# Designed miniproteins, single chains, continued (5): the designs that were tried, part 107

Each design is a single chain, and the fold is of that chain. pLDDT is the mean over its residues in the fold that is shown.

## One batch from the design tools (miniprotein)

Design m19971
Fold by ESMFold2-Fast:
Structure m19971 (fold): chain A 97 residues (1-97)
Amino acid sequence: SKKQEAAKHATLAMFNALAALVSIDLGDPGETVAALAEAAAEHAKKAAELSGSEEFEKAAEYAKKAAEAAKKGDYKKAKEYLKKAIEYLKKGLEELE
């Protein structure tokens, strides 16, 4: 079902966002952090398209902002945006239940 597909994409978005946070803490290059955040944004966007959820749409926006911040070397902002993306992914997943 579209609901199950949305949940799958939201879960993949969450794993990529969590991986991006770990990547920041390990001191990985901004390009590595950005790639993980961009993957989170793409999966969150697919979850939003499949569910119509505004929560997943906001998660995609914050993950995209995190990728942009990481590319600029602003790891503090990247971390803040990734945490916001994760919060919205959790809300969207609860909404699907």
Scores: mean pLDDT 91

Design m19972
Fold by ESMFold2-Fast:
Structure m19972 (fold): chain A 98 residues (1-98)
Amino acid sequence: MSPYEKAMEELAKAAEYFKKGDYEKAIAEIEKAIELDPSLAEDPRVQLALGQAYYKLGDYEKATEYFKKAIELAREQNDTATLETAENLLKKYAPEEV
């Protein structure tokens, strides 16, 4: 199995842990995916997922940092859907940052 295929499997595991409310395990699987494919750190959807997971854990400072990074990367990559989602979550969860 290629490193890319392994990274995608770890992201799939992260999604399942997120669905189950195991946010710490979801973060760990995303981190493993990034280790296998470092280009995933530049994926705005990956940064958005980290922000959502940290928000669920009550780490609002990290959640805000990841939402801002997702916004920056989404703008650079012209990913309108992720940009709108990240901006809406930032407004909802950290309205003072808007």
Scores: mean pLDDT 84

Design m19973
Fold by ESMFold2-Fast:
Structure m19973 (fold): chain A 64 residues (1-64)
Amino acid sequence: MDEAVRETARRLLELQRAGDDEAVAAVLEGLAESPPEVLRKLLEELRRVGADQAVLDRVESLLE
């Protein structure tokens, strides 16, 4: 059940390290329709793997 969340977190980190801001934005746009519980799990996984605060803030904005 959490495999999709882990895969999404890994992909966001890879795109951020590559400096592909457009691809990061596209992934986040796709996540805007996700249920709040999925977004919260993604946020926890991103925190666990040490994602940048900027990425965390962008995911948190989807919950507001």
Scores: mean pLDDT 77

Design m19974
Fold by ESMFold2-Fast:
Structure m19974 (fold): chain A 63 residues (1-63)
Amino acid sequence: GMAEIQEKLAQLDAIEREELRRYLEGELSPEEAEARATARMKELLGVDTDEALRAKIAELEAQ
């Protein structure tokens, strides 16, 4: 439902912000931060490719 979609979008934002923070604090390189964020978002949405991840995010945002 709509509440579940909002929860997933909030979790995606949290993942991106957490990995960006680690990069900004010098814990990760930009490449490591992007790879970690992508992997965590794929796990959250149950997808295994970058293309499927982009498609699923677009689907959620279109709701």
Scores: mean pLDDT 83

Design m19975
Fold by ESMFold2-Fast:
Structure m19975 (fold): chain A 97 residues (1-97)
Amino acid sequence: MEVLKPNVTVTDTIAANSSKTYEFEVTKDGSKIEVTNNSSTSELQATVTDLNGNVIESALVAPNSSKSLTVKKGKYRLVLTNIGDEPASFSAKLVEA
């Protein structure tokens, strides 16, 4: 499983009806996961879960838009799901408080 490092942008592509998962650790309360959907057609569902799969926060990221999910100190997974029928390019970043 890939890891999001603080203040490092990850750019990748998710195939239609597929997901990618990243692990990350938050050392400061009020840190954010920023997700940018660089596709023009496909929507992305961004979901932050704890390590047991409990949903902490979720947001739909429309084409050509960005969303920020605020997280408390802890270890989490970011699950990015492409709910469209076309591949979606994205950028994701853990922004420390």
Scores: mean pLDDT 86

Design m19976
Fold by ESMFold2-Fast:
Parts: structure tokens; C-alpha cells; sequence
Structure m19976 (fold): chain A 71 residues (1-71)
């Protein structure tokens, strides 16, 4: 794994944390906190796409689409 792929994996991991937090907030009815978390997740996934391999880019794009459906 290259340094760029490692950096992209870190962005994916952080994005997944925010995506999970957003889903938890949405389940609790905290729509505003959920929206903020989903927006942060999308930002992190976009960063993963900028530095990641094509495989990481495909996964990040899928996760962005998932987060956008929850907004």
C-alpha cells in the first residue's frame, strides 16, 4: 500500500465514523446533528477520492451516494 493509499484509507475510516454517527443521530431524531455528520462524511470521502487508487475512489463514491440519500 502506497502512502497515498494509506492517507485515502484514513479519510475513508474517518468518513465512515461520521456516517455512523449521522445514522445514530437520525435514529434518535436529531436531524440537524445527523445532517452535519453526513456533510462531514461526504467531505472526507471526497478527500479519499482525490488521493486514493481507483478501487478506493469507487468505494468513496458509493459511500458519498449513501450519505447523500440520508440527507
Amino acid sequence: MSEEDFEAEVYLALGLIYLTLGKMDLEKGDVESAKESFEKAIELFRKAMEVGSPEIQAEAQRLIEEAEKLL
Scores: mean pLDDT 84

Design m19977
Fold by ESMFold2-Fast:
Structure m19977 (fold): chain A 84 residues (1-84)
Amino acid sequence: MEVKLPLLTPEEEALFDEFLVELQRLLAELEAAGVTDPAEIAARIREFAAEKLAELADHPVAAAVIEMVTAEIVKHLADRAAAA
């Protein structure tokens, strides 16, 4: 694995990894519920990320990385929604 998250402590890296695991679970739950609209999926991901960011008030670097990753995922879903 060659991707580096500079300035993150091992604890902050663990928080980011936990976020990714929980995001994967959210996506699986949305799929199981029959949510197929990319706009709805993007909205649910944004709400989930906002809730996680509120929990990370004391970890600004981890929060910034989560914001960047969330913005990229939401952008791809929004582009798909606009194309539909």
Scores: mean pLDDT 75

Design m19979
Fold by ESMFold2-Fast:
Structure m19979 (fold): chain A 59 residues (1-59)
Amino acid sequence: SMMAAREAEAQKALDYAKKLLEAGQVEEAKRVLRGTVARYPDTKAGEEARRLLEELEAE
């Protein structure tokens, strides 16, 4: 379905942001997370991206 495809795209973006964090590229990861939240706010991956972004912005 289109919703499943949208969730998969959001998950790929979230996974990429997590790899950036593992590489120590925090500012690049924040940019990717903001884009994920803006584009996919109603997906599970988008919700996780929002929580992760809020945690990182508290640092």
Scores: mean pLDDT 85

Design m19980
Fold by ESMFold2-Fast:
Structure m19980 (fold): chain A 98 residues (1-98)
Amino acid sequence: MSMEELEEEERPLAVEAAREARAEAPSMSRKQLISRAVALEILSIAAGNEPEALEAAAELYLAAGDVEAARRIAERLRELGHEELAERLLERAREAEA
């Protein structure tokens, strides 16, 4: 119950961080994209596997050219029950390889 309250407090921060990262992504270097994606993965886990933060992390990995990292996140999203979101990320990964 206390852990659920902590996860709820962290969830809005994870969502906000995801949206900021997406907005800043066009201005980021490849190294910055990867560093921010790693930070979003950690923040997502702290927020109870927040799916928007995982999606944003995968999008930043794709922008950096790390298609393999994006696929790993899509697989994690499927394990968490977010099949539709995982499929969208896999489609983006396929486009990035084209």
Scores: mean pLDDT 79

Design m19981
Fold by ESMFold2-Fast:
Structure m19981 (fold): chain A 113 residues (1-113)
Amino acid sequence: SLLDEAEARARALVEETVDGAVEDIKSNLKKILEEKREYEVRRLSPTEAEIHARVKIKGIDKKTGKEVEFELEVRARARVNADGTAEVDIELRFKYKEDGKEYEAEGRLRETV
């Protein structure tokens, strides 16, 4: 179904986003102390699905030798419209913590399927 295609695209986009961000994070770490990943998919209606991923990584920064913590949250919503089009909306939240200071960044992307 078109929702199955939109959900598959949303899953691929979430996985690609998470894997890319994790690879970038790990490239800056000398040592990984903790890694936690959570992934959830929910069918909200016959025309909507939600994918939610959370990642937490603690490690030692290559440049400073200090303990750092990264949190990544990615939410994608797949929707089928009455006109037979489909869209995927993706929201990303990123947190970085070092020496008791916390930094946050957000991003959003929309794709038509």
Scores: mean pLDDT 86

Design m19982
Fold by ESMFold2-Fast:
Structure m19982 (fold): chain A 88 residues (1-88)
Amino acid sequence: MSLSEVLDMFKDPSSRGLRLLQLSLAYGVGEERRQQILEGFLDGKDLGQLARELGLDPDTVLSARRIKPSDEEIEEFAREVTRLSQER
């Protein structure tokens, strides 16, 4: 998957990628949690599935939706997803 393909996924405001990025910014403290979210994106997991696997309360997940990621945060997440995809 190319960086351009990943970035195009974030242009849709209903995108799974945007929801998982919001979760990463709210909950992804430390490398292990961030890695789990990136792997979940590549495995095609939706927000509800990943939240259950991480043991998150639904209120925590809803609060994450208030986060407006910056363009730089979107690009960084897209670069990490692209790099990880190429390592598979």
Scores: mean pLDDT 73

Design m19983
Fold by ESMFold2-Fast:
Structure m19983 (fold): chain A 90 residues (1-90)
Amino acid sequence: MVKVVSLEVEQLEDPNSYRVHVKFDNGFEAEAFLSVFELDGKKKTLTFYLIFHNGKLVAGGMLIVDSEDPEKAIEETVKAIQETVNEHLK
């Protein structure tokens, strides 16, 4: 499993939106944009991410986290990115 060597979280102007930048020990890095939204009276987090290797875009994705909690949303987003990076290493 690839290791996270840097994780930066930036609150955006919208208090329901934030950016996460993650760097891995194998030359991969990712940018993720997370936004809390309401669907059917429940708050969820939509996340979009882009994965780079040596400055080149190699993958991307999106997921919905069934939580408005930033810690949980970031954890699930980082996990999805790690899984995608691991697939590119095979």
Scores: mean pLDDT 82

Design m19984
Fold by ESMFold2-Fast:
Structure m19984 (fold): chain A 58 residues (1-58)
Amino acid sequence: MERATSSAYDVARVLVDLLVAGSTDPELRRTLEEVLASPDLSEAQRAEIRAALEAGLA
């Protein structure tokens, strides 16, 4: 995907929401890490997702 803005970002958002809601599935964290490493995400999107995860899990 050359500029599929939504697919990787939408997946990352869903995974963050599940993790901050109290999901303990380690596969969700692993999948989120892979999505965050995706070239389809912008720097700003990656930072936003990481900040949301940190805030929700802190």
Scores: mean pLDDT 73

Design m19985
Fold by ESMFold2-Fast:
Structure m19985 (fold): chain A 66 residues (1-66)
Amino acid sequence: SLLSGEAARKVSDIATRVGRELAAAGVPDAEMIRRIREELKKWAKENNDQEILDWLESLEKTRAPV
């Protein structure tokens, strides 16, 4: 499912910031998505953002091909 515009912007802003930090630290592209998802989960828990938490959980559940 798609996030609301507000939640999508928060995710984009966090992913961009974290992605830049990870790239500067020399993290490989293969690890980038996993680490960004972990940081998004931490942020969402700290900010009680249930929409982002539910969205991240849905991505985990659909990780296997349909």
Scores: mean pLDDT 77

Design m19986
Fold by ESMFold2-Fast:
Structure m19986 (fold): chain A 84 residues (1-84)
Amino acid sequence: SELEEEAIKLLKEALKAEEEGDILKTIGLVLRAIGLILEAERKGEIPEELAEAMLEAALAILKGDLEKAKEYLKKAEELLEKAK
């Protein structure tokens, strides 16, 4: 699904921005990703486990927990591949 793929792309960009120390860019990208996840959930097009993994990745990025962010993002990518 297009919304889920774009959300994961934005979370990957947010993780890179966080690693580069660009806090405002990180927040902006995370908020955009959350918006897409919520839109996909409202449309009933996203598995609950995938939505949860993406939201946990977003939260980890915002907290600066880069290790957990990478773990949840990997889980989200694996779940997205299964949903295709």
Scores: mean pLDDT 84

Design m19987
Fold by ESMFold2-Fast:
Structure m19987 (fold): chain A 87 residues (1-87)
Amino acid sequence: APVRIERVELEMRLDRLTDALLDAMGAHADQFRKAYEAGDVEGIVRHAQAMVDAAAAFGVSAELRLRIHDADRGETREVTLRAPAAP
């Protein structure tokens, strides 16, 4: 069920950033925003994972730490998402 999200905190670590990677991640960031606006916590996590996976597809090691603050429950969900660089 959708929830009212107070805020989302993001920490992303990348060993490299390129315009091509930014473009690839941008599509997933747009879907992340839509999930955020809809209060879809699972969608936020899914699209955040897709951004990390995009980095891996470009041979970039990525880690994304995500904190989702649920205003309805007063709870914070913490998720760490990782993808190693593709060989």
Scores: mean pLDDT 80

Design m19988
Fold by ESMFold2-Fast:
Structure m19988 (fold): chain A 57 residues (1-57)
Amino acid sequence: SMSLEEQIQKILDEIKKKEEELREARKNGDVARRQELIAEMTELSKKLVALRKELLG
C-alpha cells in the first residue's frame, strides 16, 4: 500500500502537470480546458489538504 507521503507526492506531481497544462490552455485561449483543469486542480488540492492533515495530525 502507498504511504501517506507517497500519496501526497503523487498528488503534487499531478498538480504540477495540471499547472503546465493550464499555462498552455491560457496561451491558446481554451476556456473550456481552463475550466476543466481548474476543477481538477481544486479536487486535487482538497485531497492534498486532507492527506496533509492526516500526516501532521
Scores: mean pLDDT 87

Design m19989
Fold by ESMFold2-Fast:
Structure m19989 (fold): chain A 74 residues (1-74)
Amino acid sequence: SRAERLAAAEAEIARRLAELGLSRAELEAVRVEDLRALAAQLRANAPDLTDEVDRELLVLGVRLAWALVREARA
């Protein structure tokens, strides 16, 4: 069901948050539209990514996933 899929996504996000040392409150402060715009810009410039940028993309991915889960629950 949708609820089961959302619960599974939240559990995965919680695991990634622990790995990155981030809090839910920090993620909830960011708008989905801003995250999508940034993700699109980063993908356009992707060919010369460094390890630091890869880490930032991971953080962005977790933030975007969390924001989408919040929208789906609303």
Scores: mean pLDDT 63

Design m19990
Fold by ESMFold2-Fast:
Structure m19990 (fold): chain A 96 residues (1-96)
Amino acid sequence: SLEEAEKYRDKAIEALKQGNLEEAASYFEKAGDIFEKLGRLEEAAHYYAQAGYLYSLLGNTDKAASYFERAAELYEKLGRKELADQFRKMAEYLKS
């Protein structure tokens, strides 16, 4: 549901404010998953990208690359070609 997605978004933001990067990444991932299921692809791409950044900071390069690739695919579907290309490049660097 939209309310559930917004709940996880708010939990992610609160975790970030407290410096809990691992919890924040997990909550942004959950928010992204729900927004994607609701067909809200712009929000889904945004929260997957946020999860990717946080997993990168945590040294979880496999998850970071995976979420940047998911964000890129959604931005490409949305016609946001420059954003899609940026996130694909970030995923490629993490796999290198």
Scores: mean pLDDT 89

Design m19991
Fold by ESMFold2-Fast:
Structure m19991 (fold): chain A 85 residues (1-85)
Amino acid sequence: SFEEELKRALGVMQEAVRAMAPGYARASPETRARIDELLREAARLLKEAAETGDLEKLKEALLEAARAAELAGDAAAAERLRRAA
């Protein structure tokens, strides 16, 4: 169901954000700004998905979060997010 997929996606995103925190702290100001932008877009898409039940928007949110994780240098977190999408 959408509810089950949403709960799974939220869990993966929460774990990924925690995992990418050290990489974010070490990143340049320019890279941090780009990560912030990607995470804001992911949050926007996630909110839209939750409000509409749109699985495609949920997948888009996960992919934006994966780009953020990759920029933070956490390839494992990025891969988990892509697999969840």
Scores: mean pLDDT 88

Design m19992
Fold by ESMFold2-Fast:
Structure m19992 (fold): chain A 55 residues (1-55)
Amino acid sequence: LEERAREIVEREVKENPDSPLAQRVKKLVDEGKTEEEAIEEVARWLAGQIRDALA
């Protein structure tokens, strides 16, 4: 799940920079996180959302 969520977040940052996921990554980077850390954090959050939606 986390690997899949990471792939989705990376794709959104590259292809849809105005998407909510891409904006969330940008906000974390602006707050001092590295791009890698921001992507991991957003991917972890997204994995939780997907898990909750499927449960």
Scores: mean pLDDT 78

Design m19993
Fold by ESMFold2-Fast:
Structure m19993 (fold): chain A 99 residues (1-99)
Amino acid sequence: DSVRLPLSSEQVRALLNLPIPSLEDLLKALRELLEDREASLANLPSLSPEQQATYLLAWLYLELAKAKGLESLEEMEEFVRRMHEGQLLVAQAEALRNA
């Protein structure tokens, strides 16, 4: 895949430390990336940090889904839902550990 993410490694690292985006925002970003990946990624630097984090995470989930052999929109959305549920469970476990 020849598409480059228009963010530095330092920016990507900073965005990954932001709070987990909502499932609704992730699914919206996923659909936009599936509609026009080049345009969505090109607009990334002009978005807020929270929106940048949402698109980055959606793009990472999309690439993971493709690597797993998922090709339909329904399979990709289901994969994103499961990944998001897993992230919320990890965050809940970390909150309980730190209590």
Scores: mean pLDDT 75

Design m19994
Fold by ESMFold2-Fast:
Parts: sequence; structure tokens; C-alpha cells
Structure m19994 (fold): chain A 58 residues (1-58)
Amino acid sequence: SDAKKKLLQAIGDALRAIGELFQLELQGKLTEEKKKELDERVQKALKEMDEASKLLDK
């Protein structure tokens, strides 16, 4: 279903953003602006996961 695909995509997006955050931190390249951008990406992915999960119950 489209809801399942959306859920899996959102999970992937969250994991990619978290991975990028850790890689940049390890390299000493993580700026405050990039931290905010990556946090917003994780927040958006979590919202998409919640919305997709609710659609699976309908």
C-alpha cells in the first residue's frame, strides 16, 4: 500500500539524516546551521512516519 511505502521511505530518510549528522560531527564539519537543518529533516521524517502509521489503521 502507499501508506506502507511512505512509512518505509520516512524511516530511510530519518536514518540518512542521523547518519549525516554523526559523520559531520566525527569530521568536525558540523555547523550550528547544519545541525538545525538535519534536526528539521529528522522531525519531518518522524511526522511522515506518524502520518503513514495512522493511514495503515484506516
Scores: mean pLDDT 82

Design m19995
Fold by ESMFold2-Fast:
Structure m19995 (fold): chain A 60 residues (1-60)
Amino acid sequence: MVDTQISEELRRAREFLERGDSRGARESARRTAQLLRDAGLDDEADTVLSTFLRRADQVE
C-alpha cells in the first residue's frame, strides 16, 4: 500500500520535471519523502528529496 503511494508520487514528480514545473516537482518530492519517513526509510527519503530538489533547481 505505502509502496504504491510512493511510486505514484515519484511518477508525478518526474512528470512535473519533464514539464518544467519545478514547484510541482518540489511538492511531490516532499510528499514522497514524508511517506518514506513514515515508513521508517529516512535514508531513502533524504536521497529522493535531494535528487528531485537538485533536478528542480536545474529546470529553474
Scores: mean pLDDT 76

Design m19996
Fold by ESMFold2-Fast:
Structure m19996 (fold): chain A 59 residues (1-59)
Amino acid sequence: SNKEKAEELKKELERLEREGVLAVIEGDQATLDRAKAEIKKIKEELKKLLSDEELKNYL
């Protein structure tokens, strides 16, 4: 279902956000840039799956 896909994407988003935080601490610009790009992609996928009201629970 769209909800199950959204939950999977939310878990991946949280993983990438943690990776991005660590990249900032480590000064790893390449990892940070990759994490930001993947986060942006996941947020766009969530916007396609969910209504604006539902998105507030994920973003």
Scores: mean pLDDT 82

Design m19998
Fold by ESMFold2-Fast:
Structure m19998 (fold): chain A 71 residues (1-71)
Amino acid sequence: DKIKKLEEEIKKDPNNVKAYIELARVYLFNGDIKKAIEYIKKAEELKDKMTPFEKVELNSVKILYKNFFGE
């Protein structure tokens, strides 16, 4: 349900950086690594539109990915 709502937000605004970051985080906690990486990459493509706080949030998701799944 939370995933569905975030996907609907992205469909309305493909530049919604926060929604991509939150979706990446949710997929990480669900163990869906493929989708988590996909949304991390989509958020990174919008890096120039990010606030400093959103950059910190994205970095936190990337740290969670490395801590839980490694490379």
Scores: mean pLDDT 81

Design m19999
Fold by ESMFold2-Fast:
Structure m19999 (fold): chain A 94 residues (1-94)
Amino acid sequence: AMEKGLEAYKAGKYEEAVKYFEEAIKESPEGSLERAKALVNLARAYFELGKYEEAVKYAEEALEELSRMDDSLERGVLEVDAAVILVVSKKLLE
């Protein structure tokens, strides 16, 4: 699901990417890096669709899950990605 979501996203097929990232979230364990990646990618796909309320929701969910993980470079990169989506989406909702 994640690989197909990333391919759809790369192709600009953001509605298709949303479906695959939602599937990736269902298939990944709660508290896993795989689930956090799926949440960040879902937030990004919603952002590209102009669905900023959904982008905020999933970016916040990603940050909440990441906050409960051990420190790692990958966690840090995902936190930055999610935080950027969150801040920009909130600004666009003004």
Scores: mean pLDDT 85

Design m20000
Fold by ESMFold2-Fast:
Structure m20000 (fold): chain A 85 residues (1-85)
Amino acid sequence: SEQKDLVEQAIGAVEVAAKRVVTDPEELERIQSLIEKARKALDEGNYEEALKIVREAVDELTRLYPDDPVVRAARQFVDQIEDHF
């Protein structure tokens, strides 16, 4: 499914950004928990819910690291994916 592939890519982009930029273990754990919830929703076929959780994760990254170019790129990518839903 095109929608499944797009949501998988959005989850992956946010996870990569989190692992690259987050230096605090507690912050990383919170964001990884959201990523895991998004993957669970995706596995259940709940693409809209998965994408909503991905948005929550990228918004948290943006709040913590507003000027980071990797976080900004992940946010732009999620924005583009959301335009397909």
Scores: mean pLDDT 87

